Designed miniproteins, single chains. Designs and how they scored, part 62

Each design is a single chain, and the fold is of that chain. pLDDT is the mean over its residues in the fold that is shown.

## One batch from the design tools (miniprotein)

Design m2132
Fold by ESMFold2-Fast:
Structure m2132 (fold): chain A 63 residues (1-63)
Amino acid sequence: MEKIKEETKAKLEKLALESKGDLLKFVQNSVPVLLEGRKKGLSTSELMKLSVEAIELTLELAK
């Protein structure tokens, strides 16, 4: 479980960095990653937490 969570987190962080502050681009590209994480056994709560953390990173890059 931890390995899947870390892999999903890394993919979301990469997408946040590649989005360069574009929140809509991040959201569009993050949906497939989140769906794959859910398929691999991550809970809704874990996916929500990872999503919020990656959104915060995207917004921080927009400053």
Scores: mean pLDDT 80

Design m2133
Fold by ESMFold2-Fast:
Structure m2133 (fold): chain A 61 residues (1-61)
Amino acid sequence: SMNLLISALGQALADLGVAPETAARAARRVVWEGAPLREVAEAVGVSQATLSRALARALAA
């Protein structure tokens, strides 16, 4: 489900040191809004490659 993916991606970002509220907003932007990964990664202070790997891990969970 989208809600499960948002939770998993949010946790993956939080594990990388992103604040929980910021991680949750970023996860919603990626999953629900289809926001560009580069722009979301820049907003939360990680590389696009790091965000892509976090999303891949979330999808595999």
Scores: mean pLDDT 83

Design m2134
Fold by ESMFold2-Fast:
Parts: sequence; structure tokens; C-alpha cells
Structure m2134 (fold): chain A 68 residues (1-68)
Amino acid sequence: MKMKYYIVTLSKDTDIEEFEKQVKKLGGEVIGKWTDSDGNTLVLVKVPEDKVEELKKLPGVESVEPLG
């Protein structure tokens, strides 16, 4: 399965630990995370490209942007 890198923006009230568990259930992994000036968490994930629509539907996900 082709793995792709995505930057995910999570709302500030999102359970990050639950998000990480959901990413693993999609066959992906969390590579890194940061907080923006507005309190949103930015997460770099590696996820199978056929699972990106499921990634977008996870609770608290505001945006998903391909990286590279």
C-alpha cells in the first residue's frame, strides 16, 4: 500500500491521544506534532493514500494537507 505524508490540523479541544490511536487503526503513524498560534495542533502523519478520506472524517480534524 502506498504511504503518504499529510499535515493534519486538529481543533484545540481535540483528544490528541485518541487521534493518534485512530491514525494507527488506519495503518498509519504519527511522525510529529506542533501547536500553532491559534491553539490548533498540527500533526504530521504517514497514512495509506486510500485511507485519506477516513482520516479527514476523524473527530476534531479541521484540514488534511498532502506533504510532498
Scores: mean pLDDT 81

Design m2135
Fold by ESMFold2-Fast:
Structure m2135 (fold): chain A 98 residues (1-98)
Amino acid sequence: TNVKKYTLQVQTRADRPHRLTVKISGEPGTKITVKGLGDVRGVLIEGPGTEQTLGDVVSATALKSGETLTVLLWAGGGIHTVEFTVENGKATITAETP
């Protein structure tokens, strides 16, 4: 299994969730796992074929190449680290500006 890891620092505000856009490239069955590190309160993945409840670690089983997932992040104000693990594919990840 081909595994790729991505680590991003995201500047968050306490008064709203922050959006990350994840564009998937890979074969059907690509799996994405998102983990908020430190004082991240919750993560949610939204996209075609997957909508999950809030969790500290959430996964979505992809999904076809070229699909876009939205990741919502809840945290206190400041800079937080988010780790993505992608199995059988790769991702381009963009965080919104605060």
Scores: mean pLDDT 72

Design m2136
Fold by ESMFold2-Fast:
Structure m2136 (fold): chain A 75 residues (1-75)
Amino acid sequence: SKDDIIKQAEEERKKMLAEAKKVLSPEEYAALKKRMDEVLEQMKTLSEKEAVIAFTSMSIWYIGEITQAELKKRR
């Protein structure tokens, strides 16, 4: 159901943000959290299929953001 999709997305978001907090500055973390919160709110207005696509796209984007942050810290 859509409620199950939203609940799963909220749990995954918590895990993603916990990992991001270890890597990102407070400012970068706040910006990432804001964007993720906006996507989750948008998912509530979308169809079940669109919500799954939106969350998947956000997850791919998240991986890119964390990878870029890690690369900036490499010497």
Scores: mean pLDDT 82

Design m2137
Fold by ESMFold2-Fast:
Structure m2137 (fold): chain A 90 residues (1-90)
Amino acid sequence: MLEVLQAAFRGEVSFEEFLEAYMKLYGLSREEALKELAGALGVPVSLVREIYEEDPNISFKEFILRLAEKTGKSEASLSLSLASGLRKPL
C-alpha cells in the first residue's frame, strides 16, 4: 500500500487505480473505501465523489490538487493526513 501511495503522489497512478488497490488490500466495498479515504483526508465523502465524477480518469496527484483548491487546505497537509489516516497492515 505505501508503494502505491508513493506512486500516486508522483502522478503514476489514477484515483481509480489507487481506490481499487485499497479496496483489494483491505476487502472493502467501493463505498467503504471512499468513506475511509474521505475520513483520512478530513473532508466530506460528497466532495471526494464530486471531484471524481467531474473527471473519472483523474490522476491521484491531480485529485489531491483539486481537493486542496476546493477545501483551502494545502496539498502537503492533505497528503500527510492521508498517509497517517489510511489503514495500515498490522
Scores: mean pLDDT 76

Design m2138
Fold by ESMFold2-Fast:
Structure m2138 (fold): chain A 64 residues (1-64)
Amino acid sequence: SMEDIKKLLEEAQKRAAEHRAFMRELKEKNITDIEEQLKAARERGADPEFIKTLENILKIKKKK
């Protein structure tokens, strides 16, 4: 339906904006800051998916 398409589009736009903001913030952090954040996340028992995301970003930054 048109209503379902509108909701899907709004959700996609919201996710894209949130992703851009998140990536911008992470680009401003250096490798050491991300490693410290990852250590803290592991110590507090943060969500495994969040920990995996930080690990992936760290791997990308280390390749540069």
Scores: mean pLDDT 74

Design m2139
Fold by ESMFold2-Fast:
Formats: sequence, C-alpha cells, structure tokens
Structure m2139 (fold): chain A 72 residues (1-72)
Amino acid sequence: MKFVEENINSEDLNDQMLGVTYIALNYDEKYDELLKEFIKRNSDNPAFREAMEEILKNSKSEKLKKLLKENL
C-alpha cells in the first residue's frame, strides 16, 4: 500500500495518476479512503473526472465502480 499511498499524495500529477491507475487494476477495500480523498480533492476538475471514468473502464470491480459513483 505504501507505493499507492505515496503516489496519490505526491505533488506530481503523473505520480497521482499512476497511483489511481494501480488501484483501478488492483482494487482492494484498503484503498477506499485514499481514493475518496483523491476524488474530493479533484471533484471540481473536469479533466480528472474524465480520466477517472477511463480508469474505471479498466476495472472489473463492481465495488470500486459503486465507490466512484457515490463519491463523484
């Protein structure tokens, strides 16, 4: 989890997106808090919303899809 946590909390946008992509491909409930905080920080950014939708398409987790629907 440290890798994902470090990337999502990075000041570098590319590192943040790397962390989110990892969560989308390797979803686990332990990432829920980090993902909610990331969404909340970027909720008013349409570019991040579009990127999040593309990341969602790569996930097979219905639980992750539900989390994003409830927090976006």
Scores: mean pLDDT 72

Design m2140
Fold by ESMFold2-Fast:
Structure m2140 (fold): chain A 65 residues (1-65)
Amino acid sequence: FEELLEEAVERLVELGRKKGRVPTLDEAIEIVRELAEKRGIKLSDGVARTLATLALQEAKKRLAE
C-alpha cells in the first residue's frame, strides 16, 4: 500500500493546487479507489476511507507548507 498511498498524496496535492483549495475526503476516496483498481487491488470501503484519510492528511500538510 505504500506506493499507492504516496501516489495518492501526489495526486491530491496537484488537485488542491489546480482547484485552489484542500481536496475533500470524497475526492481522496475516489483517487485511492482509482489507483487501487489500476493496480488490481480490491479495497473494502473501510480500507479505502483509511488510506484516503491518511493521504489527505499528508496532502494538507504539503499544501499548507
Scores: mean pLDDT 81

Design m2141
Fold by ESMFold2-Fast:
Structure m2141 (fold): chain A 100 residues (1-100)
Amino acid sequence: SEEEIAKEAYEIYLKAYEEAIKLLKERNDYDSAEYVEIRKENLELLYEAYKKEKKYEEFLDTMIEEVKKLIEYAKERNYEEIAKIFEEALKKLEELKKKL
């Protein structure tokens, strides 16, 4: 179902954020870790809002655009490992969108 696809997308995205935050903290980049944590909190609010309105495709599109911005953010800072985490998440999200 569209709801199950959106939930799987949310879980993929959440895991990518958590992994990126962990790596940023290990690098002592607490400012970037806080930036990603705020974006993770915004994601959780967006998921609940889109779920209430059953706007699952719009949620997936929003997540894909957000991941693209995080890839750019990481690349601009030469955080290759973090960029790779979000690139792998993006690939999975784009595959899920094809099933909608």
Scores: mean pLDDT 86

Design m2142
Fold by ESMFold2-Fast:
Structure m2142 (fold): chain A 74 residues (1-74)
Amino acid sequence: SEREKIIEEAIEKVKEIAESYPEIPESTRQMLIDLAKKELEELRDESVEKLKEAAEKIIKSVTEWLKKEVEKAK
């Protein structure tokens, strides 16, 4: 389904972003991936437009969070 594709593509993108921050512990990166998956699954029955918007917001939030976490680790 289109919803499944949006969720799968968003999770794949989150994994890709997390992989680009190897200085963050693998367990923490996995936690972010799991949280993103949970948030998208909760919106699974919403409109395609809402799912797409949520996916974009989640990707942005994960990226910003990882950047801040790297700053804290210094």
Scores: mean pLDDT 81

Design m2143
Fold by ESMFold2-Fast:
Structure m2143 (fold): chain A 78 residues (1-78)
Amino acid sequence: DKARKEELQKRVDELSAESLAAMSQETRDKTLDHLKEQAEKGSEGSKNALDRYKKWVDEGEKKKAEQEKRELEELLKS
């Protein structure tokens, strides 16, 4: 059914970065590959979902680096 396929694609395009990060690695990789394929076909929704996830990953890496820096500073003060 065409309407059901469009609804499912919309739901996939609306996935938050947190929802993608909460998936198993295998499911996440398959979902990201699907979004990438749809974005290459001109889907703005899929492109936006990929951009949100990339931003989330970048922000997570920055937070981790800042936390490790803070832990080291506290260790050195003790």
Scores: mean pLDDT 78

Design m2144
Fold by ESMFold2-Fast:
Structure m2144 (fold): chain A 111 residues (1-111)
Amino acid sequence: GKVQATITVEAEEETDVLVTVIAEKSVKSVEAKVEGGEGWVEEPVERESGYVESVLHVRIKEAQKTVVTVTVEAEDGSKVYVGAKATKGKAKIEIKIEAEGNTATGETIED
């Protein structure tokens, strides 16, 4: 199935955001689009538990709104977790998830 997470980051200053995607077993793709900032994705890591973890780094250089769209293609019925945390700076973060064939959970930390 497909999971799309739209992460809205309202940065009050220069801010770094870490987005973590964890999916059960067969992940076909994890794609990210960043509007209003710079971002890069680490290569997915398969864990012993059969989960696949992907990490996206997002850098926002000034006070602005940034939108990150993460699209995960995973085996139908697989659970998908999307977490977003500001690691530096101050931002309000909101996650909206749309899931087709999967269970998905989003978590955010605000400062």
Scores: mean pLDDT 77

Design m2145
Fold by ESMFold2-Fast:
Formats: C-alpha cells, sequence, structure tokens
Structure m2145 (fold): chain A 90 residues (1-90)
C-alpha cells in the first residue's frame, strides 16, 4: 500500500520527535502492533522510507496472525501514532 503524501510529510516533520521520545512512546503504548510499527518507522522513517517500513511490518503481521493487514488498518495505526505524538508534545 502506498502511504498518502500528506501523512508522509507529517511524519517526516515529527520524525525527530519520535526518535527523541521513542522510549516514552513505547512505554505508554499498550498495542503490541503499534509498538512494532513505531520501532520500524523510527528505524527507516527518518530516511524517508516510511512506506518500506510499513510494508515490512505488514508482511510480518500476516505471518504471525495468518491475516493480512489492510490499508485502512495501516492508516488507523498511523493516525494513532500521530495522536500519541501530539499528546506527548502537549
Amino acid sequence: MKLREELREKFREEGREVEERLEEILEELTDERLKELVKEIARYGVEGRVEEALRTQRRGYALETNRTLTEEELEELLERLERKLRELEE
């Protein structure tokens, strides 16, 4: 799935924030899938590989749960991440 341009730009803008607050974000997250997504994005997002990181995570999810993660589910996870970043800023 291709990530929307606007969402990519927002995450790039906040990518440094994710790196600095990675420990806090992971500590506050209760969703195991979201934790893994944050780790993957933190590793590749700063280099502009958000879509690549998401595709890698999606494949792993399918193998673990015997279910493919949909584009809607990926967007929901990214939306939750953005909300969490905003909460940590304020």
Scores: mean pLDDT 54

Design m2146
Fold by ESMFold2-Fast:
Structure m2146 (fold): chain A 64 residues (1-64)
Amino acid sequence: SLENLLRKIQEILEKMSRGGEEFAKQALDDRTANKEQVDKANEISRQTGEQVRRALEEARRAAA
């Protein structure tokens, strides 16, 4: 019947939508995780650089 056919088509469309949503979510999660990891590494690098510069200045004053 037409009614059963339309219901079957609707089920297929729903399954396709769910698959697309899962794929998009995974891609976004991967992009977000990579960005956060890079940002965190850059921040640690900046903080380490500041600590080294400060320690070097202290060493220069102690050596003078």
Scores: mean pLDDT 71

Design m2147
Fold by ESMFold2-Fast:
Structure m2147 (fold): chain A 68 residues (1-68)
Amino acid sequence: EVQTFLITIEGAPPIPVATDQPEALRRYLDWLSERTGIRITLEPAEDPNALSLDEGLKEVEELLRKLL
């Protein structure tokens, strides 16, 4: 079942993402948080304009590049 989540990067606007693999997404975001030293959280949310997993992860990477 596809679920919508909100990716929150400290210092950046939140990114809504839809995925059916929330555990895999959480693991990846935890790894990015450890690598960058920036706090990243994942919370359940409702957003009809949620990005696909690939698009959302690209936005996460771009924002982290700007914050570093």
Scores: mean pLDDT 80

Design m2148
Fold by ESMFold2-Fast:
Structure m2148 (fold): chain A 103 residues (1-103)
Amino acid sequence: GASPVVSVEKATITVDGKEVPALKITLADGSVTYITKVTVNGKEVTVAVHIGPDGRTRAVAISDDGTRAVVEHPQPLPVGEAVREALKALEKAISEGKDSIRL
C-alpha cells in the first residue's frame, strides 16, 4: 500500500520551457508525487512522477485509450524531464502498437 498522504498542493512544473499546472502530493515516507494532464496529438495523457526518499524517479504516462508507459531512473530527475521521458516512451509504445512499455 502507499504511505499516508501528508499534503496535497497545487504546483507548477516546467516541461520544455512551458509552465504546466500539476498537483504535488507529499507522502509520510518523504516521497513526492506530481500529477499533471497534457494533450498530445489530440489525446489526453495523465502523467504521474514519483520521487522516492532515496531520489529514485518513476514516471508513468497513461493515454485516454489506456496505453501506458513507465520510465524508471535510479537518480533524481527534474520533474519536467521525467514528464518528457514518459511522454516519449508513451509515443514509442503507441507507434509500436503496444498497450504497455517499460524503460
Scores: mean pLDDT 83

Design m2149
Fold by ESMFold2-Fast:
Structure m2149 (fold): chain A 55 residues (1-55)
Amino acid sequence: MAVAIDHLGKTYVLNEDGSILLGKGKVSDEIITTEKGEKYKVISREGNIAIAEKI
């Protein structure tokens, strides 16, 4: 998985094709590990976008 950070410092989880990953499970307990081994905690979902912050 890829992760993008916007100009406001918000982190988005991306699919391999650059599209935004539709998250699953509960926002508060979802941790995403990137292909580089970095961990992100999902903070919220907006439509089909998962927003996460690096931990």
Scores: mean pLDDT 55

Design m2150
Fold by ESMFold2-Fast:
Structure m2150 (fold): chain A 66 residues (1-66)
Amino acid sequence: SAEAEALLEELRAALQQKPVDVERALALVRRLIPAAKRDPELRARLTFMVQNSGSEELRALWREST
């Protein structure tokens, strides 16, 4: 969806901050989780972004939610 694509782009921007904007990234991932449960492609893209984020907080949220 256009909404999910916009949220993914915001998440990418948050993850590219130096330092990473962890609080914003966590909020964006929480908003994307319900859509990811219904869309395998979105779920795969989110899994990749979270695993490559270097953030333990993001990985913990993803583990609890999937």
Scores: mean pLDDT 83

Design m2151
Fold by ESMFold2-Fast:
Structure m2151 (fold): chain A 105 residues (1-105)
Amino acid sequence: SEREREIEEGIEAILALSEEEREELIRRFEEGLEKMKERLAAAKSSKPMSEEQKEELRRLREEAREIFERARERAEELGDEAALRLIEEYERAVEAYIEAAEKFL
């Protein structure tokens, strides 16, 4: 709930940004995601995720989908094509992160 509100507020802030600012934010997000993938790959020799951690990851995935769906609907209402592209790119990045994490499930 707290995390969900924080993410939603972040998306709303993104929708208010200029195109240049949104592109810079996406780039930084993607760079952070690539770092996370590298860290997960390096941790392959670590203990695999517990069932509790797997369930939490599945919950996070579902929450992320719902948040992006709401953000997309809002962007469509505003007629903001740049925001729609931004939301799609974030959704892809989140999915890539979760797929990388699932390798350790």
Scores: mean pLDDT 64

Design m2152
Fold by ESMFold2-Fast:
Structure m2152 (fold): chain A 55 residues (1-55)
Amino acid sequence: MAAKEAEFERVKQALIDAGASEETATLMSRAAVEHGTPEELLVKQAQSQAQLLAL
């Protein structure tokens, strides 16, 4: 199985569920796979962006 592809899709879906747009989720998920950024930090960042966009 392509572990990086599975990780990318999993993180992307988690970010979308956290309120990120598909574009933002795609960019952040790619960065996570390439740089090993923890999913938890990306989810928190996505939630913060969603709150700012709601203003």
Scores: mean pLDDT 70

Design m2153
Fold by ESMFold2-Fast:
Structure m2153 (fold): chain A 80 residues (1-80)
Amino acid sequence: MEVLREIAKENASTIKTPEDAANFAREAAKQSPEQLRIMAEAVLELASLEQRRAFIEALREAGAPEEVVRAAEEALRAIE
C-alpha cells in the first residue's frame, strides 16, 4: 500500500494541465477500486484546484465507481 501511494504521488506531481489530470484519471479508472482511491487521494493532495476539478470530471466520464467520485468531490470541497 505505501509503495503504491508513493508511486501515485510521484505521478500526480507531473500533472501540469487539466489535460494531464484527465489522462491520469483515465489511467486510474483502469485500476482496482483501491488503487483508484489511492491515485485520487494523491491528485487531491498535490494538484491545483483546476487540475483537481478536471480529474474528478474525467473520473466520472471514465466510469469510476460513484463512491470514489463522491469521496473525491467531498475532499475537493473541503480544500476549497
Scores: mean pLDDT 74

Design m2154
Fold by ESMFold2-Fast:
Structure m2154 (fold): chain A 91 residues (1-91)
Amino acid sequence: LKEKYKAYYKELAKKAAEATKTDPEGLVKGLEETIENVKSSKDPEVPEEKKEELAELLEKALEAAKKGDAEGVKKYLEEAGELVAEIAEEL
């Protein structure tokens, strides 16, 4: 699961800058679904503080996506991916 999260956010970050111009609605939907999955996660191995930080970064990426800010989307998704990697290393 943790390895899948790392791969998912890395791919999402790569596609985000392109998707802000080619599929902004799909990007927004994808981010909303990802945020819901993070918030609904019941994984006891992941500290709640880290889940909240991850959700916050994804929400910032979502706001950037809604504004068409490709650089903001990429920045926040890369930060989210790094946080996911950090969580995976601590567990």
Scores: mean pLDDT 74

Design m2155
Fold by ESMFold2-Fast:
Structure m2155 (fold): chain A 126 residues (1-126)
Amino acid sequence: SEGPRFIYPIPVEEAREIFPELKDIKSAELIGFAEAEDSPSLIFVFRYIKNNKNVIGFLPVLSEEKAKEYVELFKSYGVEAEIFDGDVSKFKKGVIYIGVIEDLYKVFPKAKDYLDMSVILAITLK
């Protein structure tokens, strides 16, 4: 079927503790997807990020090479994507940040209960 493998809402108070730099959080959710690039669930995620201009996405990956592959994949679907460099002051709405999972955990240690492989953490801002 088309759509995400799962959508799991994160309480706004919890999301603010994970992302203290993002004080205007309206909602947060985990979006699970299949790992194949042609999967309907991954296409749903591209569409969700692209159509929700106030969303910041975070995608954990296992390697820098995989992060680069996903940046180009998201861009091919018209989604703004950037490598996560650890600088939270540069975060922009409508962008998905792709980073090695260990680097994401260093910057957002409270995200360990939420960020895993084959999920996107989507934060919607006011």
Scores: mean pLDDT 80

Design m2156
Fold by ESMFold2-Fast:
Formats: structure tokens, C-alpha cells, sequence
Structure m2156 (fold): chain A 72 residues (1-72)
């Protein structure tokens, strides 16, 4: 069974990869700052939910990792 630290490390690697992919896509396609911000927020929320699901799957209590406000 993976430890909490192992799950957090895995989630961090996945988040980092997704954020870099979004930034590179934005650069290639000339996204506005608003479009980039919305996409980054969506990725952060998705990764938070994935971490929660992984923790629940392994019998670990979930605690909210990200304190994000919706885009204005």
C-alpha cells in the first residue's frame, strides 16, 4: 500500500507535467491570460480530485490540498 507521501509525490509529478503541458499549449496557440488562467484552474481542480480518489482507494483520509477560488 502506498504511503500518503508516495501518493502526494505522484500527484505532484502529474500536476507538474499537466501544468507544463498547458503552458506549452498556450504558448503555441497564443492563448490569452484569461484562457490560460481558466485552464490552469481546471487542471488544479482535476488533479485535486484525482488525489482525493487515490487516497480513498488506498484507505487514506483525504484533506483538501488546494485552496483555490473560482476565476473572476
Amino acid sequence: MPSLQELLDEAGVELGRELLAVVEEARRNGWSPAQLGERLYAVLREQEERLRRRMEEHGLPYERVFELEPPA
Scores: mean pLDDT 71

Design m2157
Fold by ESMFold2-Fast:
Structure m2157 (fold): chain A 70 residues (1-70)
Amino acid sequence: SADIQQLTQQTIQQVATSDDDQQKQLVLQLYQTLKAKGYSAEDIGAAIGDVLETLPPDVAAAVTAELRAM
């Protein structure tokens, strides 16, 4: 949907100018926002995946581990 695409793109733009700790928090915030809005696990996974691809590998790995623990 337009809302999920907009939120995903906004998050990608924000992480591009953020430090590692802020990048992690922005991805977790996106996950919580999409879940609260009632998007499917498949749609949330795709959106989070798009953001993770733009992150440094170490930050992407740390965020992935935290999401798996939730």
Scores: mean pLDDT 85

Design m2158
Fold by ESMFold2-Fast:
Structure m2158 (fold): chain A 77 residues (1-77)
Amino acid sequence: DAAVEIAKEAVEEAVEQARDKSKEEAKEILGTVPGIGSEEAEKLAEKLAAGAPVEEVIEEAKRIAEENLRKMLEEAR
């Protein structure tokens, strides 16, 4: 699915940009990823601010984006 692949690429870029930013800026950046909602972006930004490993945040964000995009497609049909 092209949307899922685009979201996974966007996750890596967003997390890299967010890791050196404030929690508020990180939330805004992470929220631009397709499939990541504002509440999920806030939780991910909080984890980055708390010093969670970048690799773990990337993995969690990819999982969230994929699951939410799949659910969105199911709801539309």
Scores: mean pLDDT 79

Design m2159
Fold by ESMFold2-Fast:
Structure m2159 (fold): chain A 85 residues (1-85)
Amino acid sequence: SSTQKNVEQAVALVERAAVALVAGDRDTAVRLLEQAAQYVRNSGLSVADEAVEHLRQAAQAARAGDDRAAAEHARRALTLVSKSL
């Protein structure tokens, strides 16, 4: 379904963002988190707005160099979208 494909793309982008954060590539991580948020928004899931807000907070934390907060918010977004499939 379109919903499943959008969620799969969002998950893949968040996983790539986590790799970028570990590598210290903050700018790449932020871009990938913002792209993931667009896929979540396009998914049509009931939790999309909450998951997008967590991805937005993850991107903000990544910009601030707070890798722990970025990872926590990204994981919360993934949990919301994965449990809603």
Scores: mean pLDDT 88

Design m2160
Fold by ESMFold2-Fast:
Structure m2160 (fold): chain A 97 residues (1-97)
Amino acid sequence: MVEDIEKLIKMLKELKEKVEKAKSIEEMIEIIEQTKKKIEKELPGTEIAKLTINVLDTIIELVKNAKSLKEAKDIALKMLDGQISLLEHWLKQEKES
């Protein structure tokens, strides 16, 4: 579990950097979809991976409806920061157990 959470945090931080550099909403969606596939391959069948994938799916739906690239990035980065913070909290709980 600890190793899975650490791997997810690393993947989401890498995703955040790629989202910040994205030139279009379409590029941002592609980057998020590629990260989802990576999570499915590296962490198949884990509940924490499923929850993270659900968050990424929600980000994709919200950014598709964004009025501008800036709005799409603001939404995606805020939601990614929230998920990273949640995973870091769970990682701390697991390490203290």
Scores: mean pLDDT 84

Design m2161
Fold by ESMFold2-Fast:
Structure m2161 (fold): chain A 99 residues (1-99)
Amino acid sequence: SGVTYLSEPLSAAAAEDGVGYIVGAESNESLKEAIDTAVKLAQQQGKPLKKLHVTSVSGATGGGGSLDVGYILELAKQHGIKEIIISGGQKTLDQLKKL
């Protein structure tokens, strides 16, 4: 298990079989830390990230947060990640509709 807890409270990153998982990283600073961490975990496993799952916790629980979808896509592109799944509340869905 490659789960790493991050600087933002209740945030974590993991990587398994070329898939990155990020939960609770909702600021751009925390998203960068989380994606960098998932990339490093995947490198340690000898498998490059091909897919990224990003989950908004505050958006899903009604905390008024939203993920910066454009920033996630830019970071994923910088790391050569081709498949991205973003899960969150209505604000995250509204951002996805603008892409």
Scores: mean pLDDT 72

Design m2162
Fold by ESMFold2-Fast:
Structure m2162 (fold): chain A 100 residues (1-100)
Amino acid sequence: SMAAALEQQKQALEFYLKFLGIDKPVEELDKDEITEISKKVNDRIEKELGELLEQLEQALLAGDYERAEELLREIGEKLGLSPEVQEQLFEQLKQEAEAL
């Protein structure tokens, strides 16, 4: 379980580096750099995806699932999510919206 947790942390950091366009191995990152990278990812997500996330929420609340799927696809492409993960996330969000 600890080995699995460390592997997931490594995969998350590799994703963050790709998302920010940083060509640096995860193994060369110190704790301060990891903290800085996490902050930069959050800041960039808020800046670039904030409007898309707000539009996604409004589409889901309105029952406009076609628009919600298109917005989630764009968000997923920007975050580098696989089509399978995008589909799973869409189904979960749709179920949550229908429960409201």
Scores: mean pLDDT 73

Design m2163
Fold by ESMFold2-Fast:
Structure m2163 (fold): chain A 94 residues (1-94)
Amino acid sequence: SHMDEQIMRLLEQAVEAKRRVAAGGSLEPLLAIYRELLRLLMEKEGFPEETIEAILEATADVARLRELAKQFEEQGRHDLAATLRAIAALLERG
């Protein structure tokens, strides 16, 4: 589907951005890719825009991200949980 194609493209961009980070590049492009991936995954799951915006605002807080990831994991939303954990890991490095 169009959504699945967008998600796959973002995952490919994340691989390239990770390589740049490994070479001493900025974390910011990788963080932006993961935030966009989070948005698309939530849209695909049918979350309302208000909820998506609230969770994206929460992505500035590592403790909040970890709590949200745990909640999504417990709901069986493994892709959302993994994306939130990836964002939290990047924020811990920066």
Scores: mean pLDDT 84

Design m2164
Fold by ESMFold2-Fast:
Formats: C-alpha cells, structure tokens, sequence
Structure m2164 (fold): chain A 104 residues (1-104)
C-alpha cells in the first residue's frame, strides 16, 4: 500500500471519530482532533509523511481518551462504544502500516 493512501484512509476514520465525539457533546476534543487532521493534510501536501503520521498518532490518542471519558461519564452506549473501538483499531492499523513504510 502507498503511504499517502494509508494516511488518507486514516484521516477519514479519524474524521468519523471526531464527528461521533461532537454528537456526544465532546466538542472541544472533536475540534482538537480536526485541527490535527488539518495539520496532517498540510504535511502530506508538503510530502512530509513522517510529520503527518505523528500528527495522526496524536489525534488517535486524543480520540481514544475522549471515547474512554464518554464511557465513564455515561454519555456513550455500548453499541456506540463498540463502533468507536472498531474505528480506533482501524485508524491505528492504518497509521502503523504507514509508519512501517516510512521506517521511523
């Protein structure tokens, strides 16, 4: 898989997580994730795939923490949590595959 394609797919999955967080009322966390996604897209445009991967790794960590917070605050259903975990795992797999190709 081409690094750019993996990064673009990871961005799409992280965007879905940000949308879910906004729907759950975690607007600040969603906006922070979107800002990191925008910075990662600019890094891709500049050919800086390593920077893009680092920014997406940070976005993934923020998304995971926000989903966990939503669960403990009782603001997310088990079905929504299961979906969020699937998206987190998918984003992590895509980011890890991209990272392996650029050999950090």
Amino acid sequence: EEVKKLIDEAIEVLRQLADMLKELGYTEEAERIRKLIDEARKAVENGDYEKAIDLLTEALSLAAEAINKAFYEGKITQEQLDKARELLEKAGDLINKARELVKK
Scores: mean pLDDT 88

Design m2165
Fold by ESMFold2-Fast:
Structure m2165 (fold): chain A 90 residues (1-90)
Amino acid sequence: SMTFSETQQRLLEVQAYAAELYKAGKSKEEIAEELLKRYEEEGNEAALLVAYALRAELGDREAAAKAAELARRLGLPEEDIRVLEELARR
């Protein structure tokens, strides 16, 4: 069994929260704004990462590049980093 680091646990919690907001009818942009606000208040870098990733999915190449750099600093899997780097190149 895999034991998650604190960063990985925080990332899963933020992703779960984002999924609930999406089910409640929030747009990806509205969810990204809410997560950026959470990062500003709490310093939770997982919230910043998910916010950048959502904006990257909306075509923001700068957000994609920032998400890739943050994912690398946080030690995320290369597969996840590659997806973000690919979005930054579009």
Scores: mean pLDDT 83

Design m2166
Fold by ESMFold2-Fast:
Formats: C-alpha cells, sequence, structure tokens
Structure m2166 (fold): chain A 76 residues (1-76)
C-alpha cells in the first residue's frame, strides 16, 4: 500500500505506537482502495502538511496523531 509506506516514511521519527495509530487512521479512510490517483495525492499532501506544521508547532507525538486523524476525516 503506497499510502501506508509513505505514512511510515514521513512519521519515522515518531514512536512506534504513534506510527501505528496514523496507519490505522489512514486505513479507516472510506473507499481508500477506490480513490483516484489525485485523491490519493491529496491524502498524502494533507498528511505531510499536517505533520510538518504540527511538528514545527512543537506538538507531542499524541497531538500530531490527533491532528493527522482530523485531517484524514476531511477525505470522508
Amino acid sequence: DPFVEEVRRLFADLSPEAQERVVEAAEKIKNWEKLSPLEREIAVGLVAITYGLAKAAGLSDEQIVEEVERALKLLN
């Protein structure tokens, strides 16, 4: 799964538990396997931007995961 691989790559500096929570949140995206290539790129972009901004803001691993989960909910 290219998305799961990219998520693990982006969050390699988080705890293993935090990485697992982000992967689980990604797997909960409705119709993930039916998303267009553009929709998948939007999902990756939202995750990357959310992670970068949360990390820059000094959020904890748990807070970063919560913000990523919130961003992924925008994809339905």
Scores: mean pLDDT 75

